# Ledger of designs, part 35: designed miniproteins, single chains

Each design is a single chain, and the fold is of that chain. pLDDT is the mean over its residues in the fold that is shown.

## One batch from the design tools (miniprotein)

Design m1191
Fold by ESMFold2-Fast:
Structure m1191 (fold): chain A 90 residues (1-90)
Amino acid sequence: MMEELVELIVKADEALQTSAEEAAEYLRKAAELVGPGEGEALRYLADAVLELSKMKPEEAKAFAAENKARLDEAYAVLRPLFEEIAEKLE
């Protein structure tokens, strides 16, 4: 499970450079492998990534500002998971 989760998160990060749709798909798949809190946060980030990819830079900044509290909450929920994944990759 954990190895599969690490692989999905790494693939999502790599896909962010080329395809937001693929990155979002990997984040949604990772959400299936974690607890409900982390899963909801990962799905939210997947949706946010996909929406931001369709926006102009000015629109993306406005979206990030408007949704800052929700983004911060999602990152707070996911921080222990991301730190565990980063540690395993070292």
Scores: mean pLDDT 78

Design m1192
Fold by ESMFold2-Fast:
Structure m1192 (fold): chain A 86 residues (1-86)
Amino acid sequence: SPVEEIVREALEAFEAEYEELKKTHPDMPLDEIIERAREFALGLARARAEVYLKKGEMTPEEVDEALRRVEQAIDEFAQKKKEEEL
């Protein structure tokens, strides 16, 4: 489904950006790394969703669901990482 494709691609992009930022900016606070990677992943998800919306292959409600699922997964990742870094 387009929702599942967007969620998968966005979370893959989040993980790649998170690891890249950790390597290139070792002094950056964890919260800032996560937020920058989140913004990148959500930007990708929104761009992908716009293509599906223009084709009539997704509804606005399905776009909201995809973005919510991405944000929730990133929130869960962030909570786990903060607990590991304490």
Scores: mean pLDDT 87

Design m1193
Fold by ESMFold2-Fast:
Parts: structure tokens; sequence; C-alpha cells
Structure m1193 (fold): chain A 81 residues (1-81)
């Protein structure tokens, strides 16, 4: 899917240290995943986790922690208690 390609491109930019491009690609992927699969799909959690890694790389640990917590909440809801 387009969202999967955007996630892959975002990961490549994150590994290269281009945090602004990685963030833009992950945000676009997040929007598409929510529209295609709904806000509670596990793939939405993957996009939130990826976005959290960008914020962590930028040194914004507080925003990263919030994104990781939201991703885990979605995974817990999808996989059960």
Amino acid sequence: SEAEELMKEGEEYLKQGDLDKAKALYLRALGLLVEELGPTDPRVAEALRALGEVYKAQGNDARAAGLFARAQELLDQALGP
C-alpha cells in the first residue's frame, strides 16, 4: 500500500539522519492508515512508534514517550489485555 511505502521511505530517511523528511513521511503514512484501516488498527500503532523514534532522535523524549504510550495502548486493545 501507499502507507507501507511511505513508512519504508521514512525509515530510510530516519537512518540517514534526515529527521524532517522522516517525520513528514510518517505523518502522511499515519493519516492514510487511519483512513484505510481505522484508528485502532495495529499498523496505526507502527506509524505512531516510528514517529516516536523521530522525536527521540530529535531529543524530544517527552513527545516520543507520549507517542510510544499511544502505540502500546492501540496494540493492547488489538491483542487483548
Scores: mean pLDDT 82

Design m1194
Fold by ESMFold2-Fast:
Order: structure tokens, then sequence, then C-alpha cells
Structure m1194 (fold): chain A 61 residues (1-61)
């Protein structure tokens, strides 16, 4: 089950970089490899996390 690990590593990188938009392609490739998922799966998870963050941001406005 690489998806849960990929989501956790992506969340950690987003916190470290301050935004999902600041996550580099190289970090995406590294996270995909460490999680055992494809780069396309990691990219999809990053987009899902970004969309969730945008929804939370709208609730605070």
Amino acid sequence: MGKEKARQLLSDEIVRKGSAKNVTKEQLKKIAKESGVSQSTASKLLKEIEEESERLRKQME
C-alpha cells in the first residue's frame, strides 16, 4: 500500500516548502520511489492534497 506512505511524504514536503506548488518534480520522483508508487500516482495525490488545502483556505476567508 504505497499510496498512504506517498500521501504522508507529500504532506511533509508541502509543510516543509510552505505550499504544494513549491514541491519540485525531483521531490515528486523521490517520494514516488520511496513509496513504491508511480510518478503519475504521486502527482495525482499532490493535486488532491492541493485541492483539499484550497478548500480549507476558502473556509477561513
Scores: mean pLDDT 77

Design m1195
Fold by ESMFold2-Fast:
Structure m1195 (fold): chain A 85 residues (1-85)
Amino acid sequence: SMKKKLEEEAKKLLEQAKKLSQLGSQYEQQGNYGEASKHYDEAAKKLEEVSKLYAELGEEKKSVVYYTASSIFKAASDFYKELDK
């Protein structure tokens, strides 16, 4: 069904976001704030896509959760971008 395909797409994007956030955390621990910022920004973008897919599925609570997570990673990206200067 179309709903199942959208759920599988959201799951794939969420897995990608988790991997990107883990890489961002590793770069952060190494003091490589430029790479940490880039990976957190990419994770935020994937989470925003997940939020939109759950909104399309009518799962408003999940949409809000992943939009909030996206906003947190965007803030982290911006913070580490400033530290890289």
Scores: mean pLDDT 90

Design m1196
Fold by ESMFold2-Fast:
Structure m1196 (fold): chain A 94 residues (1-94)
Amino acid sequence: SIKDLLDKYSKAITDAIKKAEKEGKDVGKVLEENPEAQRAGGGLLLFARAKDFESVKYILDSMKSVAETEAAKEALEALKVSLKMIGVPDSVLE
């Protein structure tokens, strides 16, 4: 189901963010180098391009819930800028 896919993608991305924070690594780089997080990121972009903003918001809210460090928050803001460039509304990104 779509919910199972969203839960899988949210888990992959949030697990990668938590690992990056624990290890003091660049969050964006860890997301790019982690195959499960890469698949989840691809899914997020697919949802954004399809204008499935409910799914985009679900994944973003999950990322926001685990972004504790300044580096993780900065990586999340960079992702929001990228999503805005491909047409995701500000109301979804907040």
Scores: mean pLDDT 82

Design m1197
Fold by ESMFold2-Fast:
Structure m1197 (fold): chain A 90 residues (1-90)
Amino acid sequence: TLELSPAAQRLFQRVTGDSRSRVSQAQLFAVFERLLGATRAAGGLLRLSPFGQAVVQHVLGDTRPVLSLAQAVALLDALGKRIEEAERKR
């Protein structure tokens, strides 16, 4: 089970409609399949679509075609924070 930051928890809830402080690997993968068109790979890795890679580069400043679970949790936190900042101005 993976622990989510407050920003990651809010983004998880927005995508799934379920509020969780801790998520399974399968729940985390489902969020990235919905948000970034990611697919599951062996060894707990997420493979990103070209669109997903562009989002990761924009958000984290780093081009990653494949994410580990720890990197996926960090990306969810960074995405949640960026979405909240953008919406605060709308």
Scores: mean pLDDT 74

Design m1198
Fold by ESMFold2-Fast:
Structure m1198 (fold): chain A 94 residues (1-94)
Amino acid sequence: MGVEAEFPDQREAELVAAALGQLGAQTGLSHSAVFLEDGKYVAKMVAPELPERATVTVRRKLASGQTEIETLEISVEGDRVAEVRLLRREVLPP
């Protein structure tokens, strides 16, 4: 079982792939990655079961040494991501 979402921006696809990976980890074994398909960046995740909606937190280290924390709400319909909404964004010092 898997889900995917398409983006024109590689950075947005990487963020969503990280969030999907975290979401899949809550449901068991999961794999997530970003692919370039038909001129778009596609974030994909495979997991044994997917919730219809979940809130996930993604932590990234920036080049500045700061840590960016984004809280996203992800809605899933069957095998696709229906919506990704940014709920909160924080930047912590190094």
Scores: mean pLDDT 72

Design m1199
Fold by ESMFold2-Fast:
Structure m1199 (fold): chain A 72 residues (1-72)
Amino acid sequence: SKVIEEAHNKLLELLSEKTGIPVEEIRRAAYEGDEEAAKRVLEAVEKLSEEEKKELERRAEEIGEEARKKAE
């Protein structure tokens, strides 16, 4: 659905913003089975501070909640 696509795009942009990894590389990691890109994204997320990780989780939760409300 368009709602799910919009949520996915927002999540990829959020990860790019927080990790500094290009959104296109994160998209390959998430949807194209690029294991090297996936490893790089995971390592970058793990290097974030506790506050940055909490902010990432909070904003991701908000994106998911918004998508769920629009999908129903």
Scores: mean pLDDT 80

Design m1200
Fold by ESMFold2-Fast:
Structure m1200 (fold): chain A 86 residues (1-86)
Amino acid sequence: MLAEKAKEYGKKAVEKLEQAARAAAEGRGEEAARLAKEAEEYFQKALEYAKKAGDEELIEEIVREVAEAMRKIPEEAAERIAAALE
């Protein structure tokens, strides 16, 4: 089901962002950037499936969860993800 796929990809995006934040905190900037890019790809898939499902509440939940996770990653990686959404 589309909504279930959106939720699954959204969770993967948050998980990758959390891994990116940890890598950045440990000084592994290159790995943090790679993980943030993977998160961006999962986030795009999550939004695509949520939009196809017509579930506005799910879109808002995914955006909120990803935004909270992004606050914990380096500004550079966060800007790259944000640019892909514009």
Scores: mean pLDDT 75

Design m1201
Fold by ESMFold2-Fast:
Structure m1201 (fold): chain A 67 residues (1-67)
Amino acid sequence: MLSDEELLELLEKGGVALVLGRRDLARRYFERLAEHLGVSVETVERAARRAIAGMSGREALRELKEA
């Protein structure tokens, strides 16, 4: 099972990849995070977009776990 630190890294890397237009790379990170949290890839992408928009990655991850 991934630690909160590892989950945060996946969320941040996926968000950065999405902003840079690297959709395949972003999808890879989001799929791994979604699998560990039992949520959809779309839910993970939404959380990553919120983190990019000024929410901290840790706060976005905590909200995602409560989804």
Scores: mean pLDDT 77

Design m1202
Fold by ESMFold2-Fast:
Structure m1202 (fold): chain A 61 residues (1-61)
Amino acid sequence: SNADLKAFMSEFTAAAKAIADTPGLSREERLARAIEVARELGARYNIPEAYLDAVIAFLRS
């Protein structure tokens, strides 16, 4: 739903900021944490698999 997508985007944005603000992480470690959060929030908010796959592909680029 639109509300679930907004919640996903809001919580993922907050998590991405927290990961960016965490010192001592490599690029690979930041990416792994971001993908983990995206998958967890994607499951929580029933985000369509195609949308989640696109987000993860973008994160890997």
Scores: mean pLDDT 86

Design m1203
Fold by ESMFold2-Fast:
Structure m1203 (fold): chain A 89 residues (1-89)
Amino acid sequence: SMIEELAEEIYKKIEEFEKKNPNATEEQKSNAFTLILLITVLEKYPDLSTQELGDLAIEITDLLVEKNPELEKYKPTIYEMVQQILSAP
């Protein structure tokens, strides 16, 4: 499905970030993972509304954590950051 393909692409970018940034803090990782998620979705679907982008970002985050349990610790921060970014004026 589209969501599974997006999740796989995002996970590969997350792995690349971690390989390039082995000394990144948990906060830096959470921030980077959230931006990778949002940028990847927007590059594929530039015409999504703010609501559609938010809903899709949460669904992809849930799938990423289901497939990659090591990401579970970042889930609350990603959720919060997505909500904050999409509610900014």
Scores: mean pLDDT 85

Design m1204
Fold by ESMFold2-Fast:
Structure m1204 (fold): chain A 72 residues (1-72)
Amino acid sequence: PSAASLRKLSEEERQELIDDLAKIASDIFSEEEVEKIRKKLEEANPETLQELLDLFAELYKEILEEKKKKEE
């Protein structure tokens, strides 16, 4: 989503997005680091949130490939 789309999100939708990103982060980071990331995401403006979404999309692809290797 674009920064403009993120500005149109309800508080509930924004919180769900942050929750989803925190779940993805939990596959890479420790519990303590995930809590710090979650807090930063909750405090982030729409522009920063868009940048973080792009970073998480890239990291998520790497995690999915790693999980596939563990099952094969």
Scores: mean pLDDT 69

Design m1205
Fold by ESMFold2-Fast:
Structure m1205 (fold): chain A 95 residues (1-95)
Amino acid sequence: GGVAANLLADYMRNAPRRGVKLSKELSVEELKEKFDEYVEKALEAADQGNLMEAARYLGEAAVYVQAIGNQGDLDTYIEGNDKLGEAVDHLLKQI
């Protein structure tokens, strides 16, 4: 419903700022591992109908992919954004 969509939008808006901080604290491999973990949790939550939990996990994934981009790993950033976009589209079809 609208609550999950609004929550996702709020998380996406704040992701770049949070990503800059994480890019200074974690390696690209740690960021990628956490990104993949959050996307998988989001897809599982969406499939179970837990749309608010799915939105929160996608919001966290957005922070990690922005952190990867901030470290200059453009190939991993592009792949991550494609995967994130597919997961967002999947969630939005469930709303």
Scores: mean pLDDT 82

Design m1206
Fold by ESMFold2-Fast:
Formats: C-alpha cells, structure tokens, sequence
Structure m1206 (fold): chain A 75 residues (1-75)
C-alpha cells in the first residue's frame, strides 16, 4: 500500500529516507520545500502490508529530532 509521508525538519531528509528503507519501504516520489527556517519533506512511499504505522511515525520523529511527522494512506 502507498502512503504520503510529510516531515518538517531543519536537517537533511536523508534520516527520514533511511528509516523508510529500513522498514522495507520504497520511495516512489519525493520533494523538499522551504517553510520558514524549516524544510517540508514530502514523499509517496510503498510500505509492506504489515508495517506498523505508529512505530514508523515514532521512528521518523526520533530520526529528525522533531514531532512534526505525518503519515497518510493513499486511497
């Protein structure tokens, strides 16, 4: 199944990408845009059917050091 991952970070999106890949995810498309002093990373990702989204969200927040992470399923 596909999801939209959105993260606000002052750092490179590389830690976000690394966490997704460690969970067996594939980045289908991604973008990075400025929002004030931060960068908005957004990506469409293909995740395994058994992926724990709450755990993934927590891991992403730890990776960027910020709480502004959102995962939404594409329908």
Amino acid sequence: PRYIVTALTKKSPDPVKAVIEKKGGKIVSSGLGPIGPNRLFHAVVELPKDTNLAELTADLRKAIGEDDVKIEQLV
Scores: mean pLDDT 73

Design m1207
Fold by ESMFold2-Fast:
Structure m1207 (fold): chain A 80 residues (1-80)
Amino acid sequence: SEEEKRREELLKRYHDLIDQELARSVAAFRAAHPDASETELGRQGAIFFTAAGIRKAGFEFELENPKYREQALADLERLE
């Protein structure tokens, strides 16, 4: 359906933007902590990845519920 296609397109746009933000966060952490151990980098990477996953799940949840769709669109606009 057209609704399903629009949902899939919005999910892809949001995921791509979150992945870009995740990559920048990882790069910024590495630049700020050049002497960080592999353990420290792995731990912080897991934190960033988990936070990104939560935001993606939240966006999908909001987008599926008509009551929260406006919030989902606002969240997408904040990343653009």
Scores: mean pLDDT 87

Design m1208
Fold by ESMFold2-Fast:
Structure m1208 (fold): chain A 66 residues (1-66)
Amino acid sequence: SMAGEEKAIEEIMKETGASEEQARLIIEIYKEHKDDPVKAIELIMKETGLSREQAELALRIIKKHL
């Protein structure tokens, strides 16, 4: 839901230091690679510059809200 995505964006920004644009991109990567978390993590790291730990945290946040 839109409300779930908004909460995920805010929490990703707060917990990882990502910008709103980066948080939205992370959610798009997750949606495209729902069944392949390893690929999602690698793409998040490449596209945003976040560490592996930050990328893994972002995916946990998304799964909690989406």
Scores: mean pLDDT 87

Design m1209
Fold by ESMFold2-Fast:
Structure m1209 (fold): chain A 111 residues (1-111)
Amino acid sequence: MSEEELQELAKAVEEQLEEEPNDARLLFKLGYLYLKLKEYEKALEYFQKAIELGKGQLKAQAEYYMGLAYAKLGEYEKAIAYLQKAYDNPEASDELKEKAKKEIEEIKKKL
């Protein structure tokens, strides 16, 4: 997906959030789009809201991507903390837990 396509999708999700500001799925989607746009601070804001309002697998996914966003910002200790939250989340899929574990191991090599 091109940067322009990602920006257009982000704008569309922002317009949906004006009508439904507490929709955890839309907040997560917007965070993910900003992560792909390399707008890491914006991604963190939306993932944080998705964690606060979300539950189950969605919350676990938001915790995982929040860890990835912190890693991109060089905030390795915070990145590990959120990846660990995703790993410890009982609603997280086995696939997500395995991804979180691998990311923790990679980040620890940079500390």
Scores: mean pLDDT 89

Design m1210
Fold by ESMFold2-Fast:
Structure m1210 (fold): chain A 90 residues (1-90)
Amino acid sequence: MIPEEVKNLANAFLNGLEAAKKAGLIKSDEDVISYLRWLAEEARRLGAPELAEDLEKLINDVKSGKITVENFLEALKAVLEKHGIKIELV
């Protein structure tokens, strides 16, 4: 079970990433990897290692070119939904 604090953090982080992408602040695979790694480390720190492991898999998919700057938000949403994190639709 993912702690509520992790769910709230992940939802807020996703909204922040969507805003940053629209503002042109996410420009490279390295930017995406940096953000995903930060979230994975926070998830592990707050007691959600299963979410951290799936986020590390996303990082590997970005490194292999399976996920791009254009579609990483959709992949992140899918991982969060898998762990029961409800994404608020804007």
Scores: mean pLDDT 79

Design m1211
Fold by ESMFold2-Fast:
Structure m1211 (fold): chain A 94 residues (1-94)
Amino acid sequence: MPPPALSPEEALAAVETLYNWIAPSLSAEDRARLAEAVALFRELLASTDPARQRALLEQLRALAVEARGRGNHRLATVLDELIAFAERLFPELA
């Protein structure tokens, strides 16, 4: 898909909408980890430092790896989609 021409505020609103839609179907532990991922995404959108943006994206990837390692494939899939969205917003980090 072409990269969305979203403002940081629109991108964050889209992610928060997705979180609110998915959260009721997740366990409390999975909701906490997804909330952590949303917080990292918010920091990524607020950062103007490419090195910090890469570090935050790597933290998101680490959460997805941990979710898969624990057998939480549904959470891992949601995190992979969030990472793909972040990479589309910041193609220079891919």
Scores: mean pLDDT 77

Design m1212
Fold by ESMFold2-Fast:
Structure m1212 (fold): chain A 93 residues (1-93)
Amino acid sequence: MLKTKEEIIKAADELIERARALLPQVPPEYRHIVLSLIKDLEELKKEAEKSTDPEVLQRIAHRIEKIREVLELIEQGKYDEAADKLVELFTEK
C-alpha cells in the first residue's frame, strides 16, 4: 500500500501515463472509461498535493489502487468488467 504523499503522487502519474498509452489500443466504445480514469487520477493527484492529513492520503491511496485494478482489466481486454468496476468506484461517494 502507498504510504507517503510522494509515493501516492508517483503512482497517480504512472497510472495516468499507462492509461494515455493504452487509449489508442482501446475500442472507441470503451475509450470513455479510460478518459474517466485519467480525469479521476488527475483530481486525486491534486488532492494529494494539497493534503498533509494521513487519513485523506490513505483514502486517496485506496482509490488509486482501485483505479489500478480497473486499468489492469482494460489491459486484459476485459472492458465490460472494467466498466462495471468503474461504476462501483463512482458509487462509493
Scores: mean pLDDT 81

Design m1213
Fold by ESMFold2-Fast:
Structure m1213 (fold): chain A 80 residues (1-80)
Amino acid sequence: SIEEVKKKMEEIAEEIKKLAKEAKEDPNADYKEVVEKIHEKINEMQDLVEKNPEIKEYAEKLYKEIEKELDKMQEEIEKR
């Protein structure tokens, strides 16, 4: 159902935000590995949108939240 797809999208988005937050807090984090894992999860979200175009607007909202967390991660890493 569409609600199950939305729930899956939220779960993936939360996983991405968690990865970004953990990388931001850990000065020894492998940034390259973290970025790779995040890209894999974003690709999973994109695949779900492609198969379920009705969730596109919902996905755009989640992408904005993800972008905000990724920006915070990048800013912190740039200070190192």
Scores: mean pLDDT 84

Design m1214
Fold by ESMFold2-Fast:
Structure m1214 (fold): chain A 97 residues (1-97)
Amino acid sequence: MDIEAKKYIAIVAAAVLDASEEEIEELLKLSVEEQLNRLNQMLAETYQPENAQTALEYYSTLSLEEHLNRVQATVDDIKKHAPERYAEIKEKIDKLL
């Protein structure tokens, strides 16, 4: 039921954050909610410390559906602007599942 959501979250982590294969394997073992929390923490780490807390607070206000919609939009953007990178990342993630 959640396999597609887990794949999309992992694709965002790999494509946006250059997450390692080991980090992706650990993400894929988590629940969808835990993966989203981990992804948002990783995204916040790319910000300046003063902005990281604000980003995490914002993410905590979003519903599960809103989080998944943001992930879907990010994956669609990657498919549109970097289709070759999307294909490579998807193949790697499919091998880890």
Scores: mean pLDDT 78

Design m1215
Fold by ESMFold2-Fast:
Structure m1215 (fold): chain A 59 residues (1-59)
Amino acid sequence: MKEELEKLKEKAIEAVKSIPPDVFSDIARQKLIDDIKSLPLTEENKKELELYIKTFKDA
């Protein structure tokens, strides 16, 4: 359902924000990207989350 997909998107974004800025973050980020690709999300939502995860590296 669309509501469940929106909740999954929100959880993924929150997970990215909670990742600590250390070497552990690189592994966690890659795992999140893989998880997003396997989620039944729209292509637009997947691209948005991937972009957010990539830009988070600069933080």
Scores: mean pLDDT 64

Design m1216
Fold by ESMFold2-Fast:
Structure m1216 (fold): chain A 64 residues (1-64)
Amino acid sequence: MSPDQETLREVVRFLTKLINEGKLSEEDASFLLREAAELIAQGKSKEEVLQNVERLAERVEKER
């Protein structure tokens, strides 16, 4: 698996966990997944992508 595919898989696992915990809607998870894919396309590292997704997920949770 390529590094980009591995990063995307980690993001999917993280978002799925939050959905199952009731902390994130499927719509918000889809938005965050698109943001992660864009960051990957821009050449951001796995750590940067995961940190950005985690930060955005926390903001979405706080808005509820």
Scores: mean pLDDT 80

Design m1217
Fold by ESMFold2-Fast:
Structure m1217 (fold): chain A 76 residues (1-76)
Amino acid sequence: MKVKEVEADESDAYNTLLKAVREARDAGERLRFTLRRPSLGKPPVEVELEMKKSETDEELEEKTDKLLEEAYKKGD
């Protein structure tokens, strides 16, 4: 299975991640997301997500919110 890799900083993380989640769903790929917070001097954090092609945009928004919360929590 191919992995889609995406990086974002905290200023646009949600929009970047949501777009990547949708693209990975449509491609049938696993997503690896790296959150960077250089302004806070914190190390980058990586989280991974697997999606089904049948998942709705609403389900992807919920997964995006949870994944972003996990990335922030893991980096703290």
Scores: mean pLDDT 77

Design m1218
Fold by ESMFold2-Fast:
Structure m1218 (fold): chain A 112 residues (1-112)
Amino acid sequence: SELKKKLEELIELARELLRIAVELLRVAPKEEILRAIGLTLRAIGLLLDIEHLLKNVDTKASKEKLIKIAEDLRDLARDLRDLARSIGDDALAARADRVLERIEKLIEELKK
């Protein structure tokens, strides 16, 4: 279904955000470690939410939940980009920004 395909797109984007969060945790200065941990936990939580929703994709309520998860992933992508920029990791910031652009496009398609 179209909804299942959008969920599969979101899970790949969430996995990339988790990879970015883990890399940020590896390179973060001591004062930013707790922030990086918090972002990593948010990425894990959103992956679990998407997995749960994939098992229940046949209702109108699933579309509303998908939009909400996509918005939460957008917010996470922004926070990861901002942390990467603050520590001077331009490559991780660019990776997070690319994921952010893909999530924003997906949200626009879902709201049509």
Scores: mean pLDDT 86

Design m1219
Fold by ESMFold2-Fast:
Structure m1219 (fold): chain A 76 residues (1-76)
Amino acid sequence: LDEVRQQLQQVEQQIRALAAQMSPANMEKLKEELGKIQATGRAMAAAGAPLLDILQTVLQQAQQLLAQLQALLAQE
């Protein structure tokens, strides 16, 4: 649990650092994608999923978003 929480916190910090470099339009899209990840976590919690499974799923989606943001910034 602590290891997955640490990884999630690190990815969140990286996403926030990249967000500071983004245009307002891309920032709006980032907020939408973050909202979807948060909604997934809430839905899993409501369904009674184990905390580890919730954190692992959220981490995977956050890592995917980070990779997409890095690719976007590398192009422009």
Scores: mean pLDDT 78

Design m1220
Fold by ESMFold2-Fast:
Structure m1220 (fold): chain A 54 residues (1-54)
Amino acid sequence: MVTVEKINEAKKLYEAGDKEGAMKKFDELGIGDIASAIKSSPEKLLKNLESLKK
């Protein structure tokens, strides 16, 4: 699924410390507000992304 690629790219940028780039990828998915959750609870976000990509 195309969304899986975008999620993986966002995670890669986030892990590399490029939160801004990660936010752009999330915005492209239509979940731009999730960027706030990344800053507050990255663990919770990762679980949500795993559930979403299934």
Scores: mean pLDDT 63

Design m1221
Fold by ESMFold2-Fast:
Structure m1221 (fold): chain A 104 residues (1-104)
Amino acid sequence: SLQELKDFVLAALDRLKARLRELHPDDPAVAALIARLDALAAQLRAATTPQQVAAVLEEILALLQEAELALEAKGTAADIEASMELGAVAVSLSTVLLVLKKEL
């Protein structure tokens, strides 16, 4: 159960990172976002309790919200698409966090 939730989140982050690279291949801000997501993914892999997983998910959600607002403010078609991808992943991860909090 906990491992399945971690695997789901890690897979969602991998798909998000791939999409961000496709939309913004040479954007240093997007490269920095991907590096921050990679660091949080490593923390998620190391997490062994539901409380630790929930804490990392809250950090990921905060980062996704920060990035969504920054991309939306730039306003190109690629920025809007990237912002929408971030928002969709945030909704999915919020659902995972809600499920985890019911087990806490």
Scores: mean pLDDT 86

Design m1222
Fold by ESMFold2-Fast:
Structure m1222 (fold): chain A 74 residues (1-74)
Amino acid sequence: MAERQAIVDELSRMVAQYYQASRTDAARAAQIRDQIYARAQQYAQKTGDPDIIDVADRMLTVVDRVDDNRAAAA
């Protein structure tokens, strides 16, 4: 439990950095995205918990969706 919570907290911090970078530097945002997936994959392989990859993917998707929705959706 504690280890899973620690990785979720780590991924959340990385996603926050991704969001900040996505506003100013697309290349840096792409690098952070790659690091998020690499970290989730490493955790999944070590613990046998593939759900963490889905958690990372959902966090990134939510950030991307929020940015798109702010542009046009009422």
Scores: mean pLDDT 75

Design m1223
Fold by ESMFold2-Fast:
Structure m1223 (fold): chain A 69 residues (1-69)
Amino acid sequence: VVELSEVLERLYERTKDVASDEELFRIGTEILILVNAGETLPQALRRVAKLSKNPKVAEILRELADELA
């Protein structure tokens, strides 16, 4: 929970200029759903990256996942 909040804060900081608040809320929600389903944070980030229609956001998510793994 605490570590997830820190990851989401880092994600927001890196994506705030390339994604809307609505898109960021949606990404955060999808990550939470996957983590609650038993995925690790790096796995959840990679899955959300594959579903993202914004290539810049997808790249940031993949980089963050690699940093956590």
Scores: mean pLDDT 78

Design m1224
Fold by ESMFold2-Fast:
Structure m1224 (fold): chain A 84 residues (1-84)
Amino acid sequence: EFGELRQRLLVEIYREVKAMTPEEKEKLLKEHPWIRKEFPDLSDEEQAFLALVAKRAEEAGIDVEKYSLEVAFWRLIIKELDEK
């Protein structure tokens, strides 16, 4: 259940990133400039994936400045389970 939802959210975010234009990816990165600072060796697509995880968490009311991306993603999954 939790593992299946985690996988579904990862696939959803991945598909959304793949559908983004370069301009949309750059906008996400400008909204989350710390990602390029912390992960400079990642590709633009990988960095956009992390930025979209942060954005989805923010939209769900999860404070990404207070939590690491891993904790924010974990909280996002729990919120999705609670809304089911």
Scores: mean pLDDT 73

Design m1225
Fold by ESMFold2-Fast:
Structure m1225 (fold): chain A 81 residues (1-81)
Amino acid sequence: SAEEEALEKELERLDRATANLKETIKTLSPQERALLLGIARQEIEELAAEAAKTLSPELYERLVRHLEERLAELQAVVEEA
């Protein structure tokens, strides 16, 4: 469906954004990394809240799971750096 195709494109965009953010985090101070992670978390929460209003329950669960996995990866990079 068009909704599933749009979600797939959004997931690919999120993957690219996460990869770029991981590289950015490696160049930052610990304080800057904490700030950036906080901003990313807020953006994810806002995206999930909007998606809850527009996506079917199945597609919403797929998006939320993907967002949680990407956030966990960002948190891991911050902890390792």
Scores: mean pLDDT 84

